# Ledger of designs, part 100: designed miniproteins, single chains, continued (4)

Each design is a single chain, and the fold is of that chain. pLDDT is the mean over its residues in the fold that is shown.

## One batch from the design tools (miniprotein)

Design m15448
Fold by ESMFold2-Fast:
Structure m15448 (fold): chain A 69 residues (1-69)
Amino acid sequence: MGSALDALIRTLKALGREEFAQELEEMRKAGADPEVLIRKAQLYLLEEAHKRFDNEFIKKKIEEVKKNL
């Protein structure tokens, strides 16, 4: 689980979203559930992709992730 969160944090940093990546790292240090943090990061990336591409497939993935939070 930690490896998946680490990959998502690296992706956020690569996209210039360093502040959100840092927030996720602080939540992990505070004892937050890594699975919840992974879903939050996935939701954020899907929301950003939807704004950029306006794709129905991405919108469906956003709803799927929200239901799993």
Scores: mean pLDDT 75

Design m15449
Fold by ESMFold2-Fast:
Structure m15449 (fold): chain A 60 residues (1-60)
Amino acid sequence: SERALAELENVIENAKTVNEVEVAIGVFDIYRVLMVPESERDAREKHFLEKANKRLSELS
């Protein structure tokens, strides 16, 4: 669902440690097929990972 993806993006934005971002990425990887429609999956997946990688860079 779109809500589940938005919740994970919020976890990344508010993350204070690398571990919190890595956990959010893990949850996304396991449940991504339930969070994003197939037609939008590549674009949404790319956006999520870019956001996660940016936050990891800020925390490292």
Scores: mean pLDDT 77

Design m15450
Fold by ESMFold2-Fast:
Formats: structure tokens, sequence, C-alpha cells
Structure m15450 (fold): chain A 74 residues (1-74)
């Protein structure tokens, strides 16, 4: 699975409450030892990108290490 910049941009266009809900689903999946859904991971990345580019990059690296989901970096 590869999360593209377009996936992240589409997540950024969603209402904040939807982005938060999807982000919480990623946390829930990781706590249960499950691989999170692509759309939920894209929302988590979009929210972190709004905080800082460096935090976004670090989160993308950790997601790839823990889940095998690749993230296209800018």
Amino acid sequence: MVITQKDIEEAESLPVEVQVGRTLRVVAALLEGEVPEKIDVAALLAMFRSISEERFKKLAEEIEKKTGIKVELP
C-alpha cells in the first residue's frame, strides 16, 4: 500500500471532525495490532502536516516501519 500526496490532499479537504475520527481509528488499529486503513492514515498524516513538516516526515517514517505502508513524501 502506498499513500500518495493526492491521498493526503483529499484528507485535508475533509471536515476537521472527520479527520479526527479517522485519526482515532488509526490509533485504535495500532493498539489492537492491526494494519490501519489507507484513508485513516492519510487523515492522520494531513493533521500532522498542518502542525509541522518535520513531524509529518517523522510520522511517515514510523508508519512505514510499523505497518509497511509507504508514504510519498513531498
Scores: mean pLDDT 78

Design m15451
Fold by ESMFold2-Fast:
Formats: C-alpha cells, sequence, structure tokens
Structure m15451 (fold): chain A 88 residues (1-88)
C-alpha cells in the first residue's frame, strides 16, 4: 500500500512540474514572484518527487494515505493557480 501511495505522490509532483513548465513564461511575465516559485518547483521536480516518496514511506499506511491526498490537492491547486495567472 505505502509503495503504491509513494508512486502516486511522485507522479503527482512530476505531473505538476510539467504543467508549470508549459505555462512558466506566461506566469513569469504576469507574476514574477509566482513565476520564481514555479521555476524552482520545475527545476527541483526530481528532488521534490524523491522527498514526497520518502515522506510517504516513513509513515504508517493511514497517515501515508492522508499525506498523499493532501499533497495531491495542494499540487493541483498550485497548477491551477499558475494556469489562471498565465491566462490573465
Amino acid sequence: ERERLAEEAERAVRETARVLEAVLPAVEAADPALGAAARRLVEEADAAAEEARARILSLPAEEARELRERLRRTLEGVAQAARDVAAA
């Protein structure tokens, strides 16, 4: 169970980074501070994915499920915020 949750967390981080990379120039033009944060996440995507995996694997199954779901929602929110700024 934890291994599957860790894989899902890694995938979510990498998917978010791909979305951010696609809109990055527009986000940087519209909101330089948000653009800088998005650029860091894109550049550090592999490290962030490894960190997410390590955190999931360090927790009991129930806590791991809660962390994975929270991480998924947070990352989706970040991607959506970046898309909204890019579309403005």
Scores: mean pLDDT 79

Design m15452
Fold by ESMFold2-Fast:
Structure m15452 (fold): chain A 61 residues (1-61)
Amino acid sequence: MSVEEKAAAVLAELQAWQDEHLARTGRYPSLEERLARLDELAEKYGIPEEVRQTLRDGLAA
């Protein structure tokens, strides 16, 4: 599995988690909560630090 495939999987799981959170609470998770979840998923998939930083920057933009 390539780093790009792993990054895509992280973003897909993050999106699914956000959608479930919205469905349950009626609100999107905060940026801080999204960044924390992104870090958990990046660790799960073994994303390199450089790619993790790029994903975090994308969420913060």
Scores: mean pLDDT 81

Design m15453
Fold by ESMFold2-Fast:
Structure m15453 (fold): chain A 57 residues (1-57)
Amino acid sequence: SAAEEAKKAAEEAAKKGKDGEEAQRLGMRSVIDAGKLGPEAAKAAGEGGGKAAREVA
């Protein structure tokens, strides 16, 4: 649950970036926030945010 929510939040944060650099920064912030929920949430956020950032770039 927490991991899935963190992944979705990271994807949405990255999509708000207007370019690949901003998308990567927003995704990274989501990974840091997810790290507060645990390592599994941080990993899920990194996977989702990274994919979304590449799609924006």
Scores: mean pLDDT 73

Design m15454
Fold by ESMFold2-Fast:
Structure m15454 (fold): chain A 56 residues (1-56)
Amino acid sequence: GVGAELLARESGLSVATATRLIELYRRDPAAAEREAARHGLTGEQLRNAAELDDLM
């Protein structure tokens, strides 16, 4: 979705990786935040992207 595309653009990740992180966040936020941190992303950035994806 749009949230995944924007997260990918902001972070330099592929859209597939961004989509996977958003899906992981919905199932296990702690695991998603840990993996996002490996890519230099904060839990807030991940949460905002997931919320944007849900709205669009």
Scores: mean pLDDT 79

Design m15455
Fold by ESMFold2-Fast:
Structure m15455 (fold): chain A 87 residues (1-87)
Amino acid sequence: SEEVKEKIVEELRKLASKVPDPEAQKLLEETAERIKKAELEEIGPILEDGLVRVYLLLVEAGVPQEVLDEIIAEMTKVAKNAEKLLS
């Protein structure tokens, strides 16, 4: 449903605003655009791929562990909320 996609996209945009790395922000926005165009069955894999890639970018960028832990917690919330919406 479009409402489910809109809610997941909104959460990804909020996450992007909290991420200190420009490439990671861009990847979250690209993930949101992919989700807008996806079938419901594709959303889970797209979201997982996007969040994993963002995590790897932040690790490579040398983001402090304290900030990484906060972002991982936010990513986990996004993933859990998406799972509930897709149920």
Scores: mean pLDDT 86

Design m15456
Fold by ESMFold2-Fast:
Structure m15456 (fold): chain A 69 residues (1-69)
Amino acid sequence: LEEALAEIDRLAAEARERLATEPLEVVLQEFEKRVFGILSRAPTEDRPALLTYAAGRAAELRAEHEARQ
């Protein structure tokens, strides 16, 4: 679980950097695709927590993009 959460944080940091040069929709699609890869290999009992955490990171990316408009 902890390792998967750290990987999601890393992906979110990469997404933030990409927001400087790419549309939000493209950045979020790639983020979600990579998170799906993490979920597909995680134990079933960990998936709800990982999905909720990833949704929170995605919401932060959306809010940051809106704040820069």
Scores: mean pLDDT 78

Design m15457
Fold by ESMFold2-Fast:
Structure m15457 (fold): chain A 68 residues (1-68)
Amino acid sequence: STAAKTLAEILAELAKSLAKSNPDPEIAGLLEAFASSLESMSELNATLEDIQKALTEFSEKLEEVLSK
């Protein structure tokens, strides 16, 4: 849907911006990977469920990094 595409594009832009300003290379790399996933999803007619799954997976990865 158009809403899912727009959401994925906005989230990808935010993730790239955060990656660029982040001093931690592991967190920056995780944000860049997330942004790339969202950009791919915006181009491939991804659903809101696909975006929710990507957000959940990113949240889990971020929690692992921050728990070190």
Scores: mean pLDDT 80

Design m15458
Fold by ESMFold2-Fast:
Structure m15458 (fold): chain A 120 residues (1-120)
Amino acid sequence: SLKTLIDRAIKVLEGLKKISSDPELQKFLDEAIKELERIKTIPDPREAVKRFLEVFKKLIDFLQKHIDSTNDPVELTELKQLLQELIDILNEMAKEFPEYRKEFDELIQKLKELIDKINS
């Protein structure tokens, strides 16, 4: 269900909060988690998916900036695992909402590029 996938996304964001002491990232993740909790209450699944996509676009932009500024190999290894979990969630979302498949595929591609950047 959509709520289950959003709950999985919230758990991944809570995991991101544990691996980094960056106060800007912590604040962003707190705001993103609150927005995802609000999205779970939206009765229209299409409106919920549209808002979920907006949160994830902002999340990916913030994570790209964070990855550019960190060189901790332990943090980067844990971050790769969490990015893979986000890719898995977006793939399941695309299966349930095939009308948004293109938008999900664009986010998945950006997350894969972040993993490749960490491996470089």
Scores: mean pLDDT 88

Design m15459
Fold by ESMFold2-Fast:
Formats: C-alpha cells, sequence, structure tokens
Structure m15459 (fold): chain A 73 residues (1-73)
C-alpha cells in the first residue's frame, strides 16, 4: 500500500537522522518541498531504490524520506 511504502521511506530517513551537513540544509528543504508537491513520486518508490539513490544523491534521497514522513502526519 502507499502508506506502507511511505513508512519504509520514512524509516530509511530515521536511520540517517543527523547526517545532513548544515551547508546542504537548504538543498534538503528544496527536495522535501518538491516531493510534498509530487507525492506520487514517493507512493510507488521501493525503499531499495532510495538506498541506491542515497549512494549518488544523498540529499535528494533524504529529502524524499523526510517528505514521506511528513505525508504520514
Amino acid sequence: SAEETLRELAAFGEEHEGEVPEEDRALLEQWVAYYLRHPEDLEGTDVEVLRREYETHPIMALGAALAARRLLE
């Protein structure tokens, strides 16, 4: 389900809480805002895809995870 997918993405974000450099916070906030406007991009995303993206685009991947958490609120 979409809710289960969002919970898995949010849990990934919690595993990496506190790992965002201060210099990347503005970029993180931009990615969070993007995914909150495009929740469909998250609702079908496998957490394993997010883990792979984290290796090359960590701030984008963490932004997606944080947006997933906010969509569950």
Scores: mean pLDDT 83

Design m15460
Fold by ESMFold2-Fast:
Structure m15460 (fold): chain A 59 residues (1-59)
Amino acid sequence: SYLDKVLKIIEKAAKQDGVPEDELNEILNALKENKDKIESPYDIYKVIRKHYIEKAKKL
């Protein structure tokens, strides 16, 4: 599926950039939880943005 291909691209890029495994897993899980709302790259940005805003609010 489109989402599966995108998740693999993000995971590969993040691992090459040295993103911590726990941060990567949180992002991938947020994308999977919102799979039915992801129709474009912009929707991916919206999911990731919301994840980090919610995480910041818990500080």
Scores: mean pLDDT 81

Design m15461
Fold by ESMFold2-Fast:
Structure m15461 (fold): chain A 68 residues (1-68)
Amino acid sequence: SSDMEDQNYVSLTLQEIVDRVQAEHPDASRRERVDLVSEELRRKSLTMSPSQQEIMDRVIRQLRTLAA
């Protein structure tokens, strides 16, 4: 269904951004990487559908909580 496709798209987008941030900032701390990933995800969510954006907002909240 559309919900599964939206979840898969968000998951793939998350993995892509995590890999990119890790490659561009290999010496960054875990907290710094989480901040960079969260900011990239937030910007990317602006180009997503409302359902994908809702899933992405949940992912960002979880990442920021784990970094606290």
Scores: mean pLDDT 82

Design m15462
Fold by ESMFold2-Fast:
Parts: structure tokens; C-alpha cells; sequence
Structure m15462 (fold): chain A 80 residues (1-80)
């Protein structure tokens, strides 16, 4: 179920990007951020399926959020 929702959301993002007047460079950066977010969520979901402790999953989630923060900030700057 989660994978199907992620695919649907990714399709919506691509449709939005195609309709937008954003530069190709900006679109590329947005796609890169989205890809990294999907990969991070997939990793956390896999850890849950493999029976990793909730505390370990939460800690890894925080690490991934911190790693993605600079890319999210750069993308937000381009959209402002």
C-alpha cells in the first residue's frame, strides 16, 4: 500500500513539474530531492518489515531528515 501511494504522489509531482514554468535546472533539483525522499522512506519501511526496533527506526529517520535538510533548503530557495 505505501509503495502504491508513493508512486501516485511521484506521478502528481511530475505532472506539476511539467505544467510549471520552472527552469529545467530547478526541475532537476526537485526530482533529485523527491528521489532521495522516496529512497529514505523505502529504507525505513524495509527496516520495519525486517523487525528493527522502533527506536532504531526513529534514529535512522532523524539521520536521513538531517541529510536531506540542505537539499530541501536549496530547493525552497529556488522556489522563493
Amino acid sequence: MLEKRLEEEMKKVEEWLEQSDLSEETKKKIREVVEKLVKALTELYRMHEEGAPEDEIRRRGKELAEELAPLTEETNRLLE
Scores: mean pLDDT 75

Design m15463
Fold by ESMFold2-Fast:
Structure m15463 (fold): chain A 95 residues (1-95)
Amino acid sequence: MMEEAKERIDEIAAAIEAGNLEEALRLLDELIEESNLSPAAAFYMRLIAVSLAAGDLDRADELYREFQTLELSEEEKELFDYLYERGVAAARARA
């Protein structure tokens, strides 16, 4: 499950690098459903994906810090950390 979820995040990062927000959100919705993520985790993951696809790294950093204050599972935190790291790298590669 975790390896499959990280592979999905790599696909999301590729969509972010391409500037394809529609594809990034489609892949993220699949990840949310497959990983049975909480509504809070799903909400923040969608917001950060939108910010990264828009190239708004300051907003992405703010959302990442806010997410760290939430009482979420270790799996949700690991997936969010991976999405943030890969997504930021993808957004920077596009700029």
Scores: mean pLDDT 82

Design m15464
Fold by ESMFold2-Fast:
Structure m15464 (fold): chain A 93 residues (1-93)
Amino acid sequence: MEEEVQEEIKRLATEGLKAIEDGDYSKAEKLAEEIKRIAMENQEYEDVLELAISQLTLLSDAAREKGGDELAKRFEAMSREIAKILKKVREQK
């Protein structure tokens, strides 16, 4: 199940990168929100949280390169929220 969740996050991130390339920022934001939702639903898996942080950072960098600074900030905010959860999960072990 963890591996299937990781593959879904990677798939969503790949679609998000294409949406940013195509200038479809609304679609990119929805895909990033879905990555965040999956990570929030799978908080017990550190590897899922780490992957979501990494992929949202990748989407943020891609958005910034296209001049989508506001979109990049939203992805960075999502990544930071997941990072706070990851810290709490690590502290509970």
Scores: mean pLDDT 85

Design m15465
Fold by ESMFold2-Fast:
Structure m15465 (fold): chain A 82 residues (1-82)
Amino acid sequence: ELEALREAHLERGRALAESDPAEARGHVAAAMALDIGIENGWPREEALRVAREVHALAHAGDLAGAQALLREMAKPLVEREK
């Protein structure tokens, strides 16, 4: 379930906050993407894809990119059309 995966990412992020801040950021961003996906009824595979993408962006320190992707994920699909 996406909810269990979201909780796992949050726990991993907390555990790594001091020893591996980059990976901790990635896990927190992935949890945020999964939370948005759950709340907006996204298909499992799409929610997992976005979680992987924001994890990579946050891990690399591209916080603006991660935030932009999360904002787009939260928008209704109709708003993505012109």
Scores: mean pLDDT 78

Design m15466
Fold by ESMFold2-Fast:
Formats: C-alpha cells, sequence, structure tokens
Structure m15466 (fold): chain A 56 residues (1-56)
C-alpha cells in the first residue's frame, strides 16, 4: 500500500543517514524503497536501496 511504502521510505532514509551517508544518498534510497514497496516488491526495494548507498 502507499502507507506501507511511505513507512518503508522513512525507515530507509533514517537508516542511511545513521550509517553516515549523505542526505542525497538517503533520498535516493528512500525513493527506491517507496517505488518497489508500492509495487509489492519488498525484496527488490531492499536491493535497490542498498545499491543506491553503494553508488555514493
Amino acid sequence: SEEDAKIAAEAVYQSVLDAGHSEETAKRAAELAYKYVSQGNIDEAGKAAQEAVEKD
């Protein structure tokens, strides 16, 4: 659902910041998490968020 996607995006955003990455990286990771969770693809959301962090 959209609500689940928002919660996942906020959680990813905070986790990326807590790990010491930039706000821009956190936003990219959160946007990818939102996109895939909204599509019901939870596994892809995690992978895409991790790749966004690695490309920073």
Scores: mean pLDDT 78

Design m15467
Fold by ESMFold2-Fast:
Structure m15467 (fold): chain A 65 residues (1-65)
Amino acid sequence: SAEEQALAQELSDVLMAHYGPSRIKQLTVSQVSDLIKADAALPAKYRQASKEIIQQALQLAQATP
């Protein structure tokens, strides 16, 4: 959905800003899922993201120079 695409883009930007693009681009979906769930500094909105949304966010991050 458009809302899921918007959340994936937002999560991509947040992950790259918070953890750094070099780190995020090399992680798997499961590794990112574990990372965000353990990080109390992130809003619950991002920590509750589905693996599908995380997959889309990682694809967007990997496409960013």
Scores: mean pLDDT 82

Design m15468
Fold by ESMFold2-Fast:
Structure m15468 (fold): chain A 109 residues (1-109)
Amino acid sequence: GKIEELFKEIEEETDPLKKIELLIELMREATDRALARDISGLEETIRKLKELLKKETDPVVKEALEIAIDTLESMLEAVKNGGSDTEIVSIGIGGILSLIGLQFELELE
């Protein structure tokens, strides 16, 4: 699926800016899984992000992965607690905006 393709692209990418762009795309796809109440799919996505974080050496990409993990864990909690579509989307948008901010910081270097 699209998320599995994005993980492969992130693992093969060497440019930190492009890795963060791919993480933003992954966050959009993961938000759709949350809206579908796909608990197992969200748990698997979080697990794979944590494995990427263990292997990452770039400090800005590590921060991006931590933002993505925290965002998806918050979405997973919202889904498990019967949260609304608005709550789920708000969490997802917050994570995406944080990642966009991190991209701008990299572009200024």
Scores: mean pLDDT 89

Design m15469
Fold by ESMFold2-Fast:
Structure m15469 (fold): chain A 71 residues (1-71)
Amino acid sequence: SSEELAEQYLDQADYLLRKVQANPDDQDLIEAALAAINQIKGVVESELPPELKEEVLKRLDEIEEQLKKLK
C-alpha cells in the first residue's frame, strides 16, 4: 500500500541519518546520504498520493537539514 511505501521511505531516511550521526566526520558518507535523501524525495513526489506526500516530504526535509548542518 502507499502507507507501507511511505513508512519504508521514512525508515530508510531515518537509517541514513543515524548512520551519518554515528560517523559525523565522514564527508563522503554525508554527501552520499544527501544524494540518497534527494532521490527518495523525487520518488515520493512522483509516486505517493497527495495526502501522504506532505507528511513524508516534511520529515525528509528535516533529515536533509540535519545532514547539511554536519557538512
Scores: mean pLDDT 85

Design m15470
Fold by ESMFold2-Fast:
Structure m15470 (fold): chain A 69 residues (1-69)
Amino acid sequence: MSKEELEKKIEELLREIEELERQGVLAVINGDTATAEALKARIKELKEEMIRLAEELGDKELLQQLKSL
């Protein structure tokens, strides 16, 4: 993939992760543990995909930040 395509995909994944994290917080506040756990699992999958793309992009700072989450 081109650098521009990698950056676009990373930005799309970041937006999706942020939305799911927001939904997860609301699920915890509302006592919906099942939904919170499902969202947590999905966020983990998306973070792993984003780490892979960040590694291909060569952004060491972003990669370290994502690995520490």
Scores: mean pLDDT 79

Design m15471
Fold by ESMFold2-Fast:
Structure m15471 (fold): chain A 69 residues (1-69)
Amino acid sequence: ADQRDLERAEAAAAHIADLAEDESVETAQLAGDKAIEAMRKEGLSEEAIALLEKGKAEAIAAAQAREAA
């Protein structure tokens, strides 16, 4: 996998986590969907896209768990 693609996916996942914490789960979901679509259109590696998808899901789950507490 391209290391830069993976780093970009990790940075995007971290940003989505920040949005879920500071804004809302809905905002984080929309930002995540846009980031995934943009990466697919740019032809980033499948590994990078999968990493972002997983990071998005984990960030949203963590934010929902935090809101439930």
Scores: mean pLDDT 79

Design m15472
Fold by ESMFold2-Fast:
Structure m15472 (fold): chain A 61 residues (1-61)
Amino acid sequence: GPLAEEAGAKTGEEAGRAAGEAIRRLGGSDAVSRTAEAHIGKLEGEEAGRAARRAVESYGG
């Protein structure tokens, strides 16, 4: 549901930012950093969203 999707999005954003910062520290370009941030954010957001939905289904109905 929407709550699980929001939780996933927040987790993805944090993971994406961390990946972007790591690349910048290693001297990577802004373009590479932004691409990694978006890609990791999407993957982690999807995983977190699935986990949150599973948890809600286990306890919510």
Scores: mean pLDDT 68

Design m15473
Fold by ESMFold2-Fast:
Structure m15473 (fold): chain A 85 residues (1-85)
Amino acid sequence: DKKIEEAVEAILNGDFYKALNILGVSYGVIKYFLREIKGWSDEEINSIPGFDIHLYFYELEKYLKSLPRDELLELLKKAYEYGLK
């Protein structure tokens, strides 16, 4: 919980990359966003050229900053758990 709360504070303070470093699962978080929030299939996600996947970090950052604190906290919990798999 404390780790997730620290990541929430980093995002709210505008430090997206600090939040990813706290979570330690940056590609897991982006894959969770694409799959669970944008509705992409695992095939679609795995077919993204490695260079192009970085474009979605900007979309992810904007989406996370748009959420209320409680929704952001729950999303980061789920994304973190997903990234550990």
Scores: mean pLDDT 76

Design m15474
Fold by ESMFold2-Fast:
Structure m15474 (fold): chain A 72 residues (1-72)
Amino acid sequence: SAAEAREQGEQDIKEAEELLAKDPNSLAALAQAYRHYRNSAIHYRQAGDFDKAEEAEKKAEEVLAKALALSE
């Protein structure tokens, strides 16, 4: 259901934020947070919440950019 998809999207955001709070400069944590933000975007799209999906995609891009900067 849309409600279940929205709950999954919220849980994905929470997991990404918890990983980044614990290990903000870890490449492994950033990679896992990226996957969680990407999954959140998918779940919000399934729920029809396109604004939240776009926000989650932007967060994924921010995390990817940070990981690339740290790997240089």
Scores: mean pLDDT 89

Design m15475
Fold by ESMFold2-Fast:
Structure m15475 (fold): chain A 74 residues (1-74)
Amino acid sequence: MSPLEQLEELAQRLEEAIKNKDWERFLEVIRELARLNGLDPEKVVEEAKKLSEEERTRLAIKLLQQVYAKLEAA
């Protein structure tokens, strides 16, 4: 499986979690995205918990964009 295919799978899981208000699943995806960005997953998850639902969605999009940019730069 290519890294791009893995990211598409994470993006799909993220969208489903947001749609279903499944915040446990949302935070699992955030951990994985943080890890792929070289960030501390627990620190990012703790920050996400402090955010509103709208802000959580924006954070997730930014993390996805950062991983995509990193893959294109590599």
Scores: mean pLDDT 80

Design m15476
Fold by ESMFold2-Fast:
Structure m15476 (fold): chain A 60 residues (1-60)
Amino acid sequence: MSIEDLNEPQRIPVLDPSVDRPGDGEVVTAEDVIVRGVAVALFGEKARELSYEELKELLK
């Protein structure tokens, strides 16, 4: 038996990636995310403030 079948489909109000794209000009891949995580673990706060491109250069 469904008790809360009266409720509409629950939508989590979060950023709309299909609509929200202001000031974005770079392609972010899964590798970029991993590189960022590794760089943060190695360099700390420096990596937090840097962009993916800068992080890749640090790891060279």
Scores: mean pLDDT 56

Design m15477
Fold by ESMFold2-Fast:
Structure m15477 (fold): chain A 89 residues (1-89)
Amino acid sequence: MEKVTFLAVVKSGDGIAPGTRLRIELEGVKFSELKEGDVLDVTVTNLATGETFQGQFKIEKILDENTVEGTLTLKSNGKTARIVAKKLD
């Protein structure tokens, strides 16, 4: 299965503290297929705690060939965090 992994930093929001570093994993898509306005189911790992969450990531802006900006929504509580995510690989 195709998989995209990002390293992300939380910029703002109430779901996760600003400055938190996250690992975000998307299955079944290529980075080159991502578009502004896409909403994707993601697995999120908080790199400080090792905790994993399920969420939805809305891609709001493609900044470059490896970097996206968007809103992460946690499925458990509906809280949101604005993130900048850089592709690994």
Scores: mean pLDDT 81

Design m15478
Fold by ESMFold2-Fast:
Structure m15478 (fold): chain A 87 residues (1-87)
Amino acid sequence: SSEEEATLQNAVAADIRLLERYIEEGKAEEAKESLIASLQRLAAMETDPELKALYEEALAKLKAAKTPEEILRVSREFLERAAELRA
């Protein structure tokens, strides 16, 4: 449902905003895996081809990220681009 997708989108955005704290707590890999799982669900639910492609691109980049710095950069870039597409 649209409500389910919106709830998940808000949860992903909140997790990305808290990502520096998760990294400080030594939870970077756990945060990455959680974001990957959430983005996979968002990509499966999304019917808009532009947003779906953005989720799939973010998934590929996040899976390729090897360091906390890369996880943070990729996640923030995704959040900014998602906000622009919804404007």
Scores: mean pLDDT 86

Design m15479
Fold by ESMFold2-Fast:
Structure m15479 (fold): chain A 106 residues (1-106)
Amino acid sequence: SELEKLKEEFKKLKLELEIKIGVARLMIGVLLLVARKEKDEELLRKARELQARLDKLEQEIKKIIKETEEALKKGDLEKAKEYLKKLEELGKEIDELIEELLKLLK
């Protein structure tokens, strides 16, 4: 059924997003540790800015996840598809954040 396919897509996307957020959190933690040890105020500032960006993205993702779960429970296929698309776009924003973190860790 279409609903079961959307539930499986959501389950996979949710897991992928949770992993990406965890990876970004770990990278920020490493960056903060390096900045503090090296007394690099510029790197510390950049790390804090990226941390704030991740915090906002995580809050938005958690909100859309709840909205997706509600749409799926109600069998609202159109809303579920719209929310899944929004989660995919937020995932791309996390990918961009991870790319920025990789450049700073190099």
Scores: mean pLDDT 90

Design m15480
Fold by ESMFold2-Fast:
Structure m15480 (fold): chain A 90 residues (1-90)
Amino acid sequence: MAEEAARRALERIEELRRTEEDLHRFVRRVVEVIGEELERVPLSPSTKAALTSATAVELVGLLEEIERGEATRDDLVEAARAMIEEALRR
């Protein structure tokens, strides 16, 4: 059930936000969470791969913006949540 997968992914990301201070580790763990929860959604393997890849690209782009002082950790967390809601609650 996509809505339950989204709820679990969002809960796991909130835990990571509290416990993981390293931004690169945070992004890696968020991508893993999304990939794991997408396995429980009845989508094609190609769609799951595309959604996981799109999330990784977006979050890595935000990491580079944070390194340049153009974005914040909060922007990164909000982008991760938005991508989960879009991918899993379509």
Scores: mean pLDDT 75

Design m15481
Fold by ESMFold2-Fast:
Structure m15481 (fold): chain A 58 residues (1-58)
Amino acid sequence: SAKAAVEELIERFKRAPKLVAGLRKALADPVAAQLAVHDLMPRVEELEKMSVEELNKL
């Protein structure tokens, strides 16, 4: 589910507090959760290489 995928993204990117805050807000809204999954999951390997500063700008 989109909610489960967002929870996986939160755990994976817990080093980036601003990104995590946005993802936690997305958990409350099914549309926002689906959009976050659609945007972030296809590029998760590239996001894992990003610094905290770059992730927090997303």
Scores: mean pLDDT 82

Design m15482
Fold by ESMFold2-Fast:
Structure m15482 (fold): chain A 89 residues (1-89)
Amino acid sequence: SKREEATKQASTLAQQAIEELRKANPDNGETIAHVSELTQEAIEASKAGDFKKAVEYMNKAAEHTEDAGAIIGALLLRAASAVVNEAAK
């Protein structure tokens, strides 16, 4: 379905975002773990059909990623949030 495809796309974008965060700030294991947890919660919420929660957790992950200086990672997470939000309509 369109929603299943969006969840898969968001998962791919989140994985790419975590890679960008690791490249930008490899010594910040705490932030990497926290962003990974938030993106996992967002993807699980999306799979469960809770798209509002998925968007909220993706946006929180993007904020923490941006604060860590991983600008490309933050943009990828905001794109993941937008993909999930559009599929919820």
Scores: mean pLDDT 87

Design m15483
Fold by ESMFold2-Fast:
Structure m15483 (fold): chain A 91 residues (1-91)
Amino acid sequence: MTITVEARWASGEEVFPRATFDTAGDAMRKIREALLEAKRSGRTLEITVETPTVLEAGMLEGMIIMMAWSLGLKVVSAEVAGGTATLTVAA
């Protein structure tokens, strides 16, 4: 399975370079790092996850929402279009 993750601040600056992962676990580990940085800095984070299928995108969207919630972050928006999940998360 191929998962591509892009994380950027609402200002447009990237949190980390666009990265590709073979597993949901590896992708979620990288996403968790971005969420923790958003919490530390108080900044709004935009996460885009590209997957082969709408099912995989929906699964990752749900996992990201649950992780953000567990960290005390607010999910401002979340959408799935095709194989892509896009989320906005605020501290």
Scores: mean pLDDT 87

Design m15484
Fold by ESMFold2-Fast:
Structure m15484 (fold): chain A 84 residues (1-84)
Amino acid sequence: SPLDELLAELERLREQVEAAETLEEVLAIMDRAIALLREKNAPEGMIALMETVREEAKTLSAAQARSLTLATLDLIMRELRLMK
């Protein structure tokens, strides 16, 4: 289903965040996550949450940005699973 495809792609992006060493890499992965959520017509609230987290992450260290992004992806994926 489109939802299963979205979840699989978000899980792939989550793995990329865990491997990211720089803030620039984390922000680039967040940009891909936002684009993916828009492409798959995810709820606007989820898109807005990821955009807000991306702006906050710009002020953080790479490690802090990774942690925040992982927590946000986990929240989004949990909410998407509950929609099934």
Scores: mean pLDDT 89

